# Ledger of designs, part 50: designed miniproteins, single chains, continued (4)

Each design is a single chain, and the fold is of that chain. pLDDT is the mean over its residues in the fold that is shown.

## One batch from the design tools (miniprotein)

Design m13722
Fold by ESMFold2-Fast:
Structure m13722 (fold): chain A 96 residues (1-96)
Amino acid sequence: SVEEKKKEIEENVKKTIDYLRQGKFDEALKYAKKAIELAKELVKEHPDDQEIRDFAIRVLEELIAAANFYKQIIGDIPQLDEIIELARKALEEIGY
């Protein structure tokens, strides 16, 4: 169901933020990539659903905000820049 897919995306976002907090940037990038991929797929499966589009935008913006927050604290970590770039590209791909 759409609700189950939303929960899976949110779980991957939570794992991303948890690993960022722990300084485990490779694990954070892995779960961020999964969340971004699932969010893009959900929008592609439901192109006329504004609620799903708004959900995906919120998730992608949350990942960008989290990565930028840790970048300001820790400095230039390649995995943080990759999370930001992938999420921004996903926002452009879904038409935001």
Scores: mean pLDDT 90

Design m13723
Fold by ESMFold2-Fast:
Structure m13723 (fold): chain A 63 residues (1-63)
Amino acid sequence: AVPVEELPGATPEEVEAFRKLGIRTAEDLLNATPEQIRKLREALGSDERTLALVNAAREAADA
């Protein structure tokens, strides 16, 4: 499992948002509930940024 801190391009603020939602690894992010994704989009304030981090998690999980 790849920690969210190691996701390419993730900022400290984004990592903090993940931790508050119980998302600790790339696998946790890929298995996140719709409710968790909703709260993450709200916390980050950007759909594009949320999508980029989900894609980074997919690449990390596939490695």
Scores: mean pLDDT 79

Design m13724
Fold by ESMFold2-Fast:
Structure m13724 (fold): chain A 90 residues (1-90)
Amino acid sequence: SEEEKQLLEAIIKRLKDAIEAVKNGDKTRALAQLDSAIELAEKLKKYNPEFADKIISLLNKARQAIENGDYDKAIEYLKEAIKLVEEALK
C-alpha cells in the first residue's frame, strides 16, 4: 500500500540520519533518530508483522550498541536494517 511505502521510506531516512549522527559522535541525535525509526517500524506490524519484528530486533540491537559505545556494531546493524527495508520497497 502507499501508506506502507511511506513508512518504509521514512524508516530509511531516520536510519540514514542515525548513521550520520553516530559518525559525527552525536549520541543524543543518533538515539532520537533510532527511536523514531523503531516507532515507525511498530506501525509496519499492521502490514507485515514478521518483517516488522525482524526490523525492530535489528534496531534494538543497534540501540544497545550505541548505548554501549560500540559504534561500528551499531552502524552494521543500521546498514543491515536499511538493506532489508530497501529490498521490501522493490
Scores: mean pLDDT 90

Design m13725
Fold by ESMFold2-Fast:
Structure m13725 (fold): chain A 89 residues (1-89)
Amino acid sequence: MNGSIVATSDLPVEEVAKKLTERLSKEPEVVKLDTVVTPDEAVISVVLKPDADIKKFADKVVEILKELGAEVTSVNPKGNVLEIIVKKK
């Protein structure tokens, strides 16, 4: 099962997704990033190395989302794939 983080944003979800993807692409534990953006929702799928600490990575994602002005509504760090869902408020 995949881990998940859900956030809501007053900013355009495309802008939040772009900035988050740029920051996460520099992280050494990230193997792959896939992003799907619609006007109302962005889904960023992050594949982590098998030995990565998903809880620590999720905490880092939450901090970045807060810096970008998004409100984090749920966090479920599980497995080695993390799905980050940013919804328009």
Scores: mean pLDDT 84

Design m13726
Fold by ESMFold2-Fast:
Structure m13726 (fold): chain A 81 residues (1-81)
Amino acid sequence: SEVEELYEELKKAIEENAPVDEIAKLLAQVGRATIEEKKPSEEELARMQRLALEILDGVVNKAPVEEILKKLEELREVIEK
């Protein structure tokens, strides 16, 4: 699915320390594709938004990659219904 492909690109970008703007763009694309493909609930959308902000915060503040990837895995769990 488009969501799974974009998620894989996002994970690779984080692992490769891609620029923050690239990671932000991929996060936005994952969110958009998830809304279109999976039709998440309001509660799921709020959780996705919080996780996306936490991922971006981690990238901006140069948190350990392992910590950022754990938050990305939590985002994946919300995406996989």
Scores: mean pLDDT 83

Design m13727
Fold by ESMFold2-Fast:
Structure m13727 (fold): chain A 79 residues (1-79)
Amino acid sequence: SLEEKEKEYLKKLLEEFLENKPSEEEKKRIIEEGKKAAKTEPQSEEEILENREKVAKGSIVKALDNKEDFHIMLEFIEE
């Protein structure tokens, strides 16, 4: 399912970002990409997955700067 694929993708991204945190410029770019994807109406199943991945990536990057949001994100992924 999309939810299962999204959780797997989020877990992989979280592990990558914990190992090597992105620069402030990269964080800003990733967050902006996520915002754009969240505003875009998907036209296909592939676009839905791509948009969900961009939104998820932006959310993880935002959470890296906020310990409370980071904890919430971890609980979501680990569940």
Scores: mean pLDDT 69

Design m13728
Fold by ESMFold2-Fast:
Structure m13728 (fold): chain A 86 residues (1-86)
Amino acid sequence: SAIDSLQSMIDGLRDIMNDNRDSLSQSDYDQINRYLDQGRQHVDNGDVDGAVGSLSQAVQLLYNSGVITQDQYNAAMSALNSVRRI
């Protein structure tokens, strides 16, 4: 389901963030956590569009921080857009 896919995405992004903690500024780490927490709240409320919005912000910040590659960014954004179509 869309909700299951979004929960898996949140878990995956949190793992990437934790694995790359030393590569993130405290400010970026806190902001990504905030976006992931917002995404989780939207998922818990059944708000798919809100969750995609919050997770898109988390993915963008991970890419801008250099933690993920362009290919990883494109794959994550494609997955989020696919969830929106379900």
Scores: mean pLDDT 86

Design m13729
Fold by ESMFold2-Fast:
Structure m13729 (fold): chain A 115 residues (1-115)
Amino acid sequence: AGPAPTVTQSPESLTVAEGGSATLTSTVTSAAPVEAVIWFRQREGAPPEFVASVTGDAVSVAPEVAGRATITLTGNTATLTLRDLTRADTAVYFNLAHAAGHAAAWGAGSRLTVT
């Protein structure tokens, strides 16, 4: 088998005013096709929580961001856009990517601060 996939997230950190929008990007380095991406977030002192996923053509979005989140997976690039931001969206956002024939790989996270 080839090397395991790696996930690079950008930006590393982002500060946005309440009511604004944030776009987080994940690039998966893999020789195998990317089959699924899942976005999680972790607020300070809290466990990780599900935000949104794409698996093939299936899109799932958590109720707390429904109507204000857009998720895409195009080739090896995953994008999460959150609109109408509140201070409750302040978290580190992690992308988990699954490539064909490999274990899932985590990005290092993108810190979103809403002020």
Scores: mean pLDDT 87

Design m13730
Fold by ESMFold2-Fast:
Structure m13730 (fold): chain A 79 residues (1-79)
Amino acid sequence: SFLLPTSKRKLTPEELKLEKEIQEIVDKTQAESPIPTDEQMAELTKLSRELLKLAFPEEVAKLSDDEVDALARMMASVS
């Protein structure tokens, strides 16, 4: 999900350090299993396209295939 942007002036330095440590741990745990890249991303992209067609059929009709594909891929990336 898309999280609210955090202001470093409002966040404690300890919380910012924790965020970075979590990111490093996630990267390390991803190295233990092959990145679920192409197959899962392709499936999420297909689902995102179907969602766009269902939720915004008129908007999708105005967009090119490339634009719809780009939007679906972006939605899959932030899911």
Scores: mean pLDDT 59

Design m13731
Fold by ESMFold2-Fast:
Structure m13731 (fold): chain A 94 residues (1-94)
Amino acid sequence: SEAEKIKEFLENLTPEELKQIEKDVDDFLAKIDALEAALPDLSEEELQKIRDRAQQLAEQYQALYDQINDERFKRLAEAYQRLADAADAVLAAR
């Protein structure tokens, strides 16, 4: 499965590669937060695309968390779910 391949990849990382992935996750979470703050300024089409994609990614990362038990995937799933919910709320307010 994709989850098993990711788990094997993570288990074979060097300490330097692990630190880079941790930094990349934190940087990505910061980008999600910045995108959430920008949602009120986006078009309806852009909001719909963000909502749909964020929902898909939330489900994907939740599935990875359930299989691998890596808290980084849980944080990504929660961040994307929050982004999807926020985009939907902005759409509903228009």
Scores: mean pLDDT 80

Design m13732
Fold by ESMFold2-Fast:
Structure m13732 (fold): chain A 76 residues (1-76)
Amino acid sequence: SRKEDIEALVDAFLEQFQNAKTDEQLDLVARALRSFLEVLPEEDKKFAIDYLKKRLPELTPKQQEKVEEIIKEIES
């Protein structure tokens, strides 16, 4: 389903954040996530953001800050 596809893509981004060893890698993943969220229809965007927010505790504080920055930019 569309929701399962979005969850799978978000899961892949979360894995990329967890595997980012440098600030440069973290910034690349952040830019890719922002671009992904920007191209989603509004309903899918809201679903993806809500799913991301639920999964934030699985990330390090630094990784969480990057995802939260993106969410703020998208929601503004």
Scores: mean pLDDT 86

Design m13733
Fold by ESMFold2-Fast:
Structure m13733 (fold): chain A 103 residues (1-103)
Amino acid sequence: RPVVEQIKELLLRAYEEAGPEGVLREIARLERLIREGRSDPRFSEPITELDLRIAIKSILLGELISDPAREALVRGLMAYFKALAEGKSLEEALEAALAAARA
């Protein structure tokens, strides 16, 4: 979907500005918008959870981020999704993700 490329561009911009932590914060922000049924006006259409997951996977499999940053993002995302699976809030999940990415 065209919106997946738009999400990827936004996440890569967050990476350029604030590294892996920027990407994790942007993912949590987009997740909040999805849960609230809201849209970011920069997107051509409302995004779904599947669109976000595809964009994240594409960035991790791509060559546009460094290996240390990819490792930090993988650690952060693993902690993030684990916290969400355990019923934690988005804020708690993001805090766990940032802590894991910094380790």
Scores: mean pLDDT 84

Design m13734
Fold by ESMFold2-Fast:
Structure m13734 (fold): chain A 76 residues (1-76)
Amino acid sequence: MDELIDKIAETLNKDPEKGLEEVKSLIDRIIKETPSKLAAKIAIDYFLNRVLSKVTDEEVKKKLEELRKQTLAEID
C-alpha cells in the first residue's frame, strides 16, 4: 500500500493531470471491488488521507478534496 501511495503522490507532484487520473482509477476499483458502501468509503478516505499527506501542491490538494466529496456523495 505505502509503495503504491508513494508512486501516486510522486506522479501528482510531477504530473498532476496524470496523477489525478491514477487516483480516479483506484477509487473506481475500490468501489467496484468492495462489497459494502461503508467499507468503500472507509477505504477511499484512508487512501486519500495518505495521498494528501504526501502531496505538497495546494491546488492538487484542493482537487483531491473535491474528488473525495464527489465520490462519497455518489456512494450514498
Scores: mean pLDDT 79

Design m13735
Fold by ESMFold2-Fast:
Structure m13735 (fold): chain A 88 residues (1-88)
Amino acid sequence: MRDNLQRAIDYLQIALRHIQNGNIDSAIRYIQQARRLLREARRQGGGQNVDNAIGNVDGALRHIQNGNIDGAIGNINAAIRQVRIALS
């Protein structure tokens, strides 16, 4: 579980770098990989913070789909915060 949560943070941070560079398609792929890892952590007994992180990741994907890049960045940062709380 801890490994999946740390890898999810790493993928979300990579996604932020791709967004900063205008590589939106690459960012989506990394966000989707983080989502898979968070769902796996949830299956392994992840609590409310993991559920909140999944909701934030889903929100980020919706914001990208709507062209709201600033909203997507906000949701990715919120997801990273929730995962860090789950690791503490």
Scores: mean pLDDT 90

Design m13736
Fold by ESMFold2-Fast:
Structure m13736 (fold): chain A 63 residues (1-63)
Amino acid sequence: QASDEEIVAHINSQPLKELLSKVSQLKPKTIEELEKLGRIESLGQISRVPGVGPVALEELRKF
């Protein structure tokens, strides 16, 4: 598995909206809250957003 640092780098290397559109488990309100974070610092920051469940987090880890 990729390290958390590598996953965060991948998330930040592309438009966040495009990446989040690939995660089917994220509701529009959750995507809006994630976009408000701007640059992602850690996977822990993502997991604290309401509506981010284990399945959505695992989909993000696969990048």
Scores: mean pLDDT 69

Design m13737
Fold by ESMFold2-Fast:
Structure m13737 (fold): chain A 91 residues (1-91)
Amino acid sequence: MEPDEELLSDEEKLRELARETVEALNSDDGEKSKETIEKAVNALPDEAIDRFARLAVDEVEKRVPLSEEQRARAIAALAAGLKALKKKLEE
Protein backbone atom coordinates (compact mmCIF):
# COMPACT_ATOMS: atom_id res chain seq x y z
CA MET A 1 0.00 0.00 0.00
CA GLU A 2 1.51 3.33 -1.06
CA PRO A 3 2.11 6.04 1.57
CA ASP A 4 -0.17 9.09 1.58
CA GLU A 5 2.02 11.67 -0.19
CA GLU A 6 -0.41 14.47 0.80
CA LEU A 7 1.11 14.19 4.31
CA LEU A 8 4.33 15.70 2.86
CA SER A 9 2.57 18.90 1.67
CA ASP A 10 -0.47 19.20 3.99
CA GLU A 11 0.79 20.13 7.47
CA GLU A 12 -2.80 20.35 8.81
CA LYS A 13 -3.51 16.74 7.73
CA LEU A 14 -0.23 15.58 9.30
CA ARG A 15 -1.09 17.45 12.56
CA GLU A 16 -4.56 15.84 12.64
CA LEU A 17 -3.02 12.36 12.19
CA ALA A 18 -0.56 13.12 15.05
CA ARG A 19 -3.42 14.27 17.32
CA GLU A 20 -5.48 11.12 16.57
CA THR A 21 -2.45 8.89 17.27
CA VAL A 22 -1.72 10.60 20.64
CA GLU A 23 -5.43 10.38 21.63
CA ALA A 24 -5.43 6.64 20.78
CA LEU A 25 -2.28 6.09 22.88
CA ASN A 26 -4.01 7.78 25.87
CA SER A 27 -7.07 5.48 25.58
CA ASP A 28 -7.54 2.35 27.74
CA ASP A 29 -8.23 0.32 24.55
CA GLY A 30 -4.85 -1.25 23.73
CA GLU A 31 -6.18 -2.97 20.59
CA LYS A 32 -7.53 0.32 19.17
CA SER A 33 -4.25 2.07 20.06
CA LYS A 34 -2.22 -0.60 18.20
CA GLU A 35 -4.52 -0.43 15.13
CA THR A 36 -4.35 3.40 15.03
CA ILE A 37 -0.51 3.41 15.30
CA GLU A 38 -0.10 0.79 12.54
CA LYS A 39 -2.53 2.68 10.27
CA ALA A 40 -0.67 5.97 10.86
CA VAL A 41 2.76 4.37 10.19
CA ASN A 42 1.47 2.74 6.95
CA ALA A 43 0.12 6.13 5.75
CA LEU A 44 3.29 8.13 6.64
CA PRO A 45 5.96 8.72 3.95
CA ASP A 46 9.51 8.24 5.31
CA GLU A 47 10.21 11.98 4.80
CA ALA A 48 7.23 12.92 7.02
CA ILE A 49 8.17 10.75 10.04
CA ASP A 50 10.44 13.31 11.77
CA ARG A 51 7.83 16.08 11.34
CA PHE A 52 5.05 13.77 12.56
CA ALA A 53 7.13 12.93 15.67
CA ARG A 54 7.51 16.65 16.46
CA LEU A 55 3.77 17.28 16.01
CA ALA A 56 2.89 14.28 18.21
CA VAL A 57 5.23 15.51 20.99
CA ASP A 58 3.60 18.98 20.64
CA GLU A 59 0.24 17.31 21.41
CA VAL A 60 1.75 15.53 24.46
CA GLU A 61 3.17 18.87 25.75
CA LYS A 62 -0.37 20.33 25.85
CA ARG A 63 -1.09 17.84 28.69
CA VAL A 64 2.38 17.27 30.21
CA PRO A 65 4.97 20.11 30.17
CA LEU A 66 8.40 18.91 28.98
CA SER A 67 11.87 20.43 29.34
CA GLU A 68 13.86 21.12 26.14
CA GLU A 69 15.97 18.01 26.87
CA GLN A 70 12.88 15.81 27.46
CA ARG A 71 11.24 17.16 24.28
CA ALA A 72 14.34 16.46 22.15
CA ARG A 73 14.65 12.90 23.53
CA ALA A 74 10.91 12.20 23.05
CA ILE A 75 11.01 13.40 19.42
CA ALA A 76 14.14 11.33 18.65
CA ALA A 77 12.76 8.19 20.35
CA LEU A 78 9.36 8.46 18.65
CA ALA A 79 10.89 9.08 15.19
CA ALA A 80 13.26 6.10 15.62
CA GLY A 81 10.42 3.85 16.81
CA LEU A 82 8.15 4.84 13.92
CA LYS A 83 10.95 4.24 11.36
CA ALA A 84 11.66 0.79 12.87
CA LEU A 85 7.96 -0.15 12.88
CA LYS A 86 7.49 1.05 9.27
CA LYS A 87 10.51 -1.02 8.13
CA LYS A 88 9.10 -4.12 9.89
CA LEU A 89 5.64 -3.62 8.31
CA GLU A 90 7.24 -3.29 4.82
CA GLU A 91 8.88 -6.74 5.22
Scores: mean pLDDT 75

Design m13738
Fold by ESMFold2-Fast:
Structure m13738 (fold): chain A 76 residues (1-76)
Amino acid sequence: DSLEYARRMVEGLPPAGREVALEAAAAWLRDPHTPEQPFIDRALALGLSREEAEEAVNAGRLLAGATLVERGEIPP
């Protein structure tokens, strides 16, 4: 299912990437208009490459979306 897939994507990230992905997902669950750039900047500050930062942010977005689908708040 989409939530299990998103969780595995987050688990596959390096530790700093997982931290950023979870923080980004939590922020988007509170406010879907939260900009992504602060999370990219945070990932870079933690020593991730641009590519790793973008993957972490993408994983967080997938996790937030999958969580909303699982809750029945948005369609699959």
Scores: mean pLDDT 83

Design m13739
Fold by ESMFold2-Fast:
Structure m13739 (fold): chain A 75 residues (1-75)
Amino acid sequence: SARAAGRREIEEGVPEGMAAIKTGIDISEAIHKGDFEKAREISEKDAKEHDIKKEDVEKFWKKLEELLKEEEEKE
């Protein structure tokens, strides 16, 4: 049950909602520091834990890198 899964995460010290928030913060901090490799690594690790395809994560980061490069080229 979803409740049993949530209880196990609490027992491991990381509630489901808190884990998602922490991942978002860690990614944002890495991007703010310009450490896109770390941000990508965090995203890939989270994707593995939530059964998100690595392919979809790679496509997202490739598109984000292209958008950031376009912004640099405008300056």
Scores: mean pLDDT 62

Design m13740
Fold by ESMFold2-Fast:
Structure m13740 (fold): chain A 88 residues (1-88)
Amino acid sequence: MRPRLEVEVEVEGNRVTLRISGSEGSSRRGGQLERESLERSGARNVELRVEGGVTTLTFESSNEEEARRSAEEGVRELRRRGFEVTVR
């Protein structure tokens, strides 16, 4: 059975906040995979915070368009890794 995640995306200029909700293990693993993807893409000030079943990831991109693109690619990465992802 595929683990389920809900991802809430908030973009303010070049700064992105992703809130990944699910089981504690699923949200942590999802957040780690997103962080690795963002680090490969050259995102700046990548910060990961884990609190129970919610993993919050914040980062900065070069501009707002790149920030939105990075968030969309992250959702696709999670789906490729076997997560069932709902975006809010």
Scores: mean pLDDT 79

Design m13741
Fold by ESMFold2-Fast:
Structure m13741 (fold): chain A 98 residues (1-98)
Amino acid sequence: SSMEKERKEKILAEIEEAYKQGPLAVLQLIKNSSPEEIYLMGKYFLKKNDIELAQLAAYLLAKQGATELFEEILKEIGKRAGQSVVDALKAQLAAEKG
C-alpha cells in the first residue's frame, strides 16, 4: 500500500543514517523498532555484507515472535552465509526456549 511504502522509505532513511553513525546508533534504533522495521534493517545489513548485524536482526525477530519475518530473513542469510549458519541460529533459539 502507499502508507506501507511511505513507512518503508522513512525507516530506510533512518537505518542508513544510524548505520553511518555506527553500532550504538544502530542498537538504539533497534530498541525502538517494530518487527517490520527490524526486518528492513536485516535486509539493509545483508546489502552491506554485515552478516553479524543481519543475524542480530533475525535473533530479535525470533525473540519478538515475528516468525514469518524471521523465516524470510533466515532464507536471505542462508543464501549469503550458508545453511549451516541458519541451522546454528535456529538450534540456539530452540535451546534458549528450553
Scores: mean pLDDT 83

Design m13742
Fold by ESMFold2-Fast:
Structure m13742 (fold): chain A 79 residues (1-79)
Amino acid sequence: SPAPPLTPEQLEAVRRIAREFGISDEQFERALELIENKEPLSSLQDEPKLALVQVIAQLVAVEGPETAEELLRQLLEQL
């Protein structure tokens, strides 16, 4: 089954988290377009910030915004 689209509340959480990680609104909107078109992460090899938005969106959809933000903070602390 196709995954349900992100709710407005989930989209706002993804946008907020993306801003915290230095992703511009322009990069965020481009990433949303690629997610809507179901572009695979491998197609974003040269676009790491856009790939990060896709990861944030997936984590928010699966784990919820609070848990997604915490997991991403932990991941970035390892870089």
Scores: mean pLDDT 71

Design m13743
Fold by ESMFold2-Fast:
Structure m13743 (fold): chain A 94 residues (1-94)
Amino acid sequence: DLEEAKKLAEEFAEFAKEASKGSPEDAAKAISEKAQEIEEKARELSPEAQTLIALGMAKAAGESEDLKMTQALVAGAIRLIGAAVDVELAERRA
């Protein structure tokens, strides 16, 4: 599970770096679409794995120069963290 999360985080970081070599407009669109794909895959993983992927998205957002792209990545990270917290709270509460 954590191994899968590491692979998804690394895949996303590498994709973002590679896409950034193109035009800023094309890069922002490609990175946004990839972030959405990663988010969907992350929702099938454990809360710990979701948190790890969310941290990867937050790091990518910090490296982005495009405000819209940064907002999309931060929103995705917040959604994954929120989902992970909700699962943890439900499990503890019984």
Scores: mean pLDDT 69

Design m13744
Fold by ESMFold2-Fast:
Structure m13744 (fold): chain A 61 residues (1-61)
Amino acid sequence: SMLERWRAAGRATAAQLHQAGIPVDDELIERMARAVAARLGEEAGEAFREGMLEFQEELKK
């Protein structure tokens, strides 16, 4: 589904930022999700946020 693709994009973006040495903190996740929502709609922004948060949780393990 399109939502699964946006979630995957969020996860991939978070991973890329982490590899670049950029902290994937809650403030960054909210800013990026809001930018996606503004451009592509609220559902896309929420799915993207979920993807970024999934990656963030994986880093805690």
Scores: mean pLDDT 87

Design m13745
Fold by ESMFold2-Fast:
Parts: C-alpha cells; structure tokens; sequence
Structure m13745 (fold): chain A 58 residues (1-58)
C-alpha cells in the first residue's frame, strides 16, 4: 500500500539524519526490515531500532 511506502521513506530519512551516512546495502536492509514489520503488524519502530543497532557496529 502507499501508506506503507511512505512510512518506509520517513524511517529512511530519519536514519540518514541519525547515522550521518549509510551504504546502499544498509538502506535496503532497513527498508526491508520496516516493510516486513508493517506487513506482519509488528512494531516498525522496534524493528528499525534493532536493525540500526546491528548496522551501527561502526
């Protein structure tokens, strides 16, 4: 749905602001995690935070 696509974009924008720089692979991983969470009615914020923690290993 369009609503899900918009939510994914907003999450990606916030991630860019918080991390300073992200690789294309990191952006794709985050988008996929958020999308999966949305489709399964899982907390999108929690899924994003968990994925970010894994990607922020430096």
Amino acid sequence: SEEMAEKVEKVLLRVKEETGSLTEEQVKALAEAVRNASENEVDQGLAMDETLAKLKEK
Scores: mean pLDDT 64

Design m13746
Fold by ESMFold2-Fast:
Structure m13746 (fold): chain A 62 residues (1-62)
Amino acid sequence: MPKGVVLVADDSRLGLEKALELLEEEPDVLVLMVRPTEEDIAAAIAKLEELGYEPELIVLKS
């Protein structure tokens, strides 16, 4: 099953740096979310599952 990564970051620069590192592992889709609500995260995960992706949540805390 294709993998979808949801990356949550409080800072857009640190989020982009981490996203670039994760892209080296060639996920099928990567969603970067900057300062999302819990509802935004849940919606992103639900959408990935609906589209047939296996969701992986990574939370980057500074």
Scores: mean pLDDT 83

Design m13747
Fold by ESMFold2-Fast:
Structure m13747 (fold): chain A 70 residues (1-70)
Amino acid sequence: GPLPSGEELAEEAARLGYLEEKSGVEVLQELARKYGVSVGTVAALLSEVNEVHLEIARKYKEIREKKKAE
């Protein structure tokens, strides 16, 4: 299917890496497999959207961590 926006891709990377404690390489490989693109393509897209979307993903992790503790 079509590649997602960089924002959507960053959110998926956060869900895979931050929630499942997977290595960055594993997250990139999983996303590359899902969207039928190279690992380099995923890495390039993530590098373009970095700071704001990583902060959003981090906030969602904190909310989920609190919900799991309750």
Scores: mean pLDDT 64

Design m13748
Fold by ESMFold2-Fast:
Structure m13748 (fold): chain A 65 residues (1-65)
Amino acid sequence: SVIELAAIHELTKHFGVSEEDARRVIELLREGRLDEAVALLQKHGVSPEEARRIAEGIAAALRAT
């Protein structure tokens, strides 16, 4: 979907997340596994606060569509 492609692009280009792990973040958020998505973002060097905001933002966008 357009939202998934946009989220993958943002995660890879601006946060240094690999494409594979960016796709995994989307899948975890689709399953409602927010804490696991946040942990995966933190593994790539995203701060705990920023990882939470990113994950919540993507989850909200996925729910809205």
Scores: mean pLDDT 84

Design m13749
Fold by ESMFold2-Fast:
Formats: sequence, structure tokens, C-alpha cells
Structure m13749 (fold): chain A 59 residues (1-59)
Amino acid sequence: SQIDQQLQDLEQKINLAQTEDEKIDIEIQLGVLAIKAAVFEDYEALDQIDELEEKLKQM
């Protein structure tokens, strides 16, 4: 699905992120994706988004 592809792209961006601006951009994109996943009731995607948001906060 499009959501799965966007999640893979964001996970890669998190692993490569080095600046605060990059982290902020990823956080915004995760938030937008979370709204989309919630609208489609994609709870598996929401769980993955939560994990990625937590990973980003620990960086």
C-alpha cells in the first residue's frame, strides 16, 4: 500500500538523519501519515508510526 511505502521511506530517513531540521521534517511527515492511517483504520500502520516516533525522540 502507499502507507507501507511511505513508512519504509520514513524509517530510512530516520536512520540517515543528522540535523534537527531533518528530524523536524520527519516528525511532521509521521504526523500526517498517522492522520491518514487513522482515517483508514490502519492500526498496524499506527503502531509502526508510534515506534518510529519513539525512535526519533531517542536520537
Scores: mean pLDDT 83

Design m13750
Fold by ESMFold2-Fast:
Structure m13750 (fold): chain A 94 residues (1-94)
Amino acid sequence: SSAVEEIEKKLEELKEKIEETKKEIDREQNPQRALALAEEAWKEFVKVAKEVREKMKEANPSEEDQKRIEEKLKEAMALVLDTYHRALKMLQAA
């Protein structure tokens, strides 16, 4: 369905944004700046996850589409947690 396609596009865009934030954190030397970047990635994840859940509720996607969307959300969450761990490790080392 077009709704599932919109959800997948939102998750793809989210993943790309988090990957870019991860690259910025890897180049950052200031722990406070790195933490702020991780916080922005977390906020974006929460916003997109909420939008995706609302669209899923209205679209009633197939079990296969639902599983695929859930897997993509888990991937995005893992990336956000990785950015946060990197930033916190820098902060603790400082």
Scores: mean pLDDT 85

Design m13751
Fold by ESMFold2-Fast:
Structure m13751 (fold): chain A 103 residues (1-103)
Amino acid sequence: SAAETAARAARALADLALTEGEERVVADAEKAARAAEEAKDAEEFEELARKAGVRRAIIEIGVAMLRAGLSGKEAAAILRDAAEAIRRQGAEAVRRAAGAALL
């Protein structure tokens, strides 16, 4: 479901933020969201996100959503919502909430 896809993306971004830093992961997720809105498909998304300097792990999250059949707009919304949640609540809180949503 879309809710499960969003929860998986949020958990993956939160896990990265705990190891690589919240500000850095939030910035990369916002860049990935812009790439998702502009891209025609997963392949163009990967190219645009790579050119924007987005980390491969975050690119892989976006590619997985697009290949699962989400539109670029839907993938961008999920990435932005997760980035905002990390910025406002912190990565540990987002990881716990996303983990609970997947149960």
Scores: mean pLDDT 88

Design m13752
Fold by ESMFold2-Fast:
Structure m13752 (fold): chain A 60 residues (1-60)
Amino acid sequence: RERLVAELRRTVDEGTALAKKLLEMSKNPDKYSDAEIAEVVAQLKAVSARYAELLAQLRA
């Protein structure tokens, strides 16, 4: 259980970092390509899916 909580925290931290990067990208569109933005969005979706799996294991 403690391992799952630690992984959940790391996953949340990763998601927060990606969300901050996406916010910076939205404020500075001239500095980033659509492909770069799409890559960050894809990474955020992957982190969200991992978070859901870990949360389900904790609630089992």
Scores: mean pLDDT 80

Design m13753
Fold by ESMFold2-Fast:
Structure m13753 (fold): chain A 76 residues (1-76)
Amino acid sequence: MELAEKAVEVLKKEGIPVDENTAERLRDIVTPDTPLAVALLSLNLMTLEQAKALAEKYGLDAFTTSVEEFIEAAEK
């Protein structure tokens, strides 16, 4: 879905490699309400500390920020 595709683009822009299988898994787990940390950790894309640092870079909290909110922040 559109949200998962945007998440893949943001992750690639941050230097995180995302293949087609990872993109398919993102589509299965990502909803508007999915916490950023859950999405990133479930796919083994980074550690909890790295996910927290990425969210802090955009002024967000990895545990309370949704994937949708993160994408909106990263596009600005």
Scores: mean pLDDT 75

Design m13754
Fold by ESMFold2-Fast:
Structure m13754 (fold): chain A 76 residues (1-76)
Amino acid sequence: SMAEEERIAARIRRGIATLTALFRASTDPREQRALVDLLRREAAEGLAQLDPASPLYAEVRAEVDRAVAELEAALA
């Protein structure tokens, strides 16, 4: 249902916010790498539960890709 997909999207967005905050609070590059890897895995699992043809999937995937790219750039 749309309501179930919106709940999944909200969970992914909460994960982005939480893991990004933990990444920025960390001073350990090893911990920062582990947090990026966790974000990738959790987001992939959430996105797999959404209809890939939906506009919501495209929107949430773009948000995940931007968050991952930002954190990866900070590690480079």
Scores: mean pLDDT 90

Design m13755
Fold by ESMFold2-Fast:
Structure m13755 (fold): chain A 64 residues (1-64)
Amino acid sequence: MHEVKGETLREALRYARERFPDVRSDEFRLEVIRLMSGGAESVVPSTTPDTPEIQAAVTSFFGE
């Protein structure tokens, strides 16, 4: 899902929140990164969202 990164990020945020309700925790952030990596990580790390991208997505996704 390389071209659909935005949808993948949203899906990862939803799954991570179900596992780690505290969206400010490191566990939540790492889970989002893990899910975005697709579990079969062979792509360049630059395609994985960084912490600032995740924070921005959390704010946008949760409407806070």
Scores: mean pLDDT 60

Design m13756
Fold by ESMFold2-Fast:
Structure m13756 (fold): chain A 120 residues (1-120)
Amino acid sequence: SAFDELSEEEQKNLEEFMRTVGALDPEGLRLLLKYATKEPIDKEELEKEAEERIREGEEAKKKGDYFTALKHYAVAYLMYEILEKEEKQREILDKVAEILKELGVKIDRKTLMKLAMEIV
């Protein structure tokens, strides 16, 4: 719902933000390199790890630790990209849009890229 309130440009900016934050995380980067080099990935294990990252993000959000929540959501977003589960990526984008709206963060490329560097 929060993601659906965004313009097409804001939606694209948020998708890029998730990929950027995830790629800056050491585990997210390792996973992307593994995928790019066609090293074997256990998709069942990856799905369980993605679900755990979502739970950790939700717990961090409940505690008001929004940077930790955004980092967990971003890594899960990359995991679901590899798993080709667009519906799960959409659920993450909704959660992230809600956080950014609550924090009053402008959803433009410059602001989000600066925020990405502060999260890591």
Scores: mean pLDDT 88

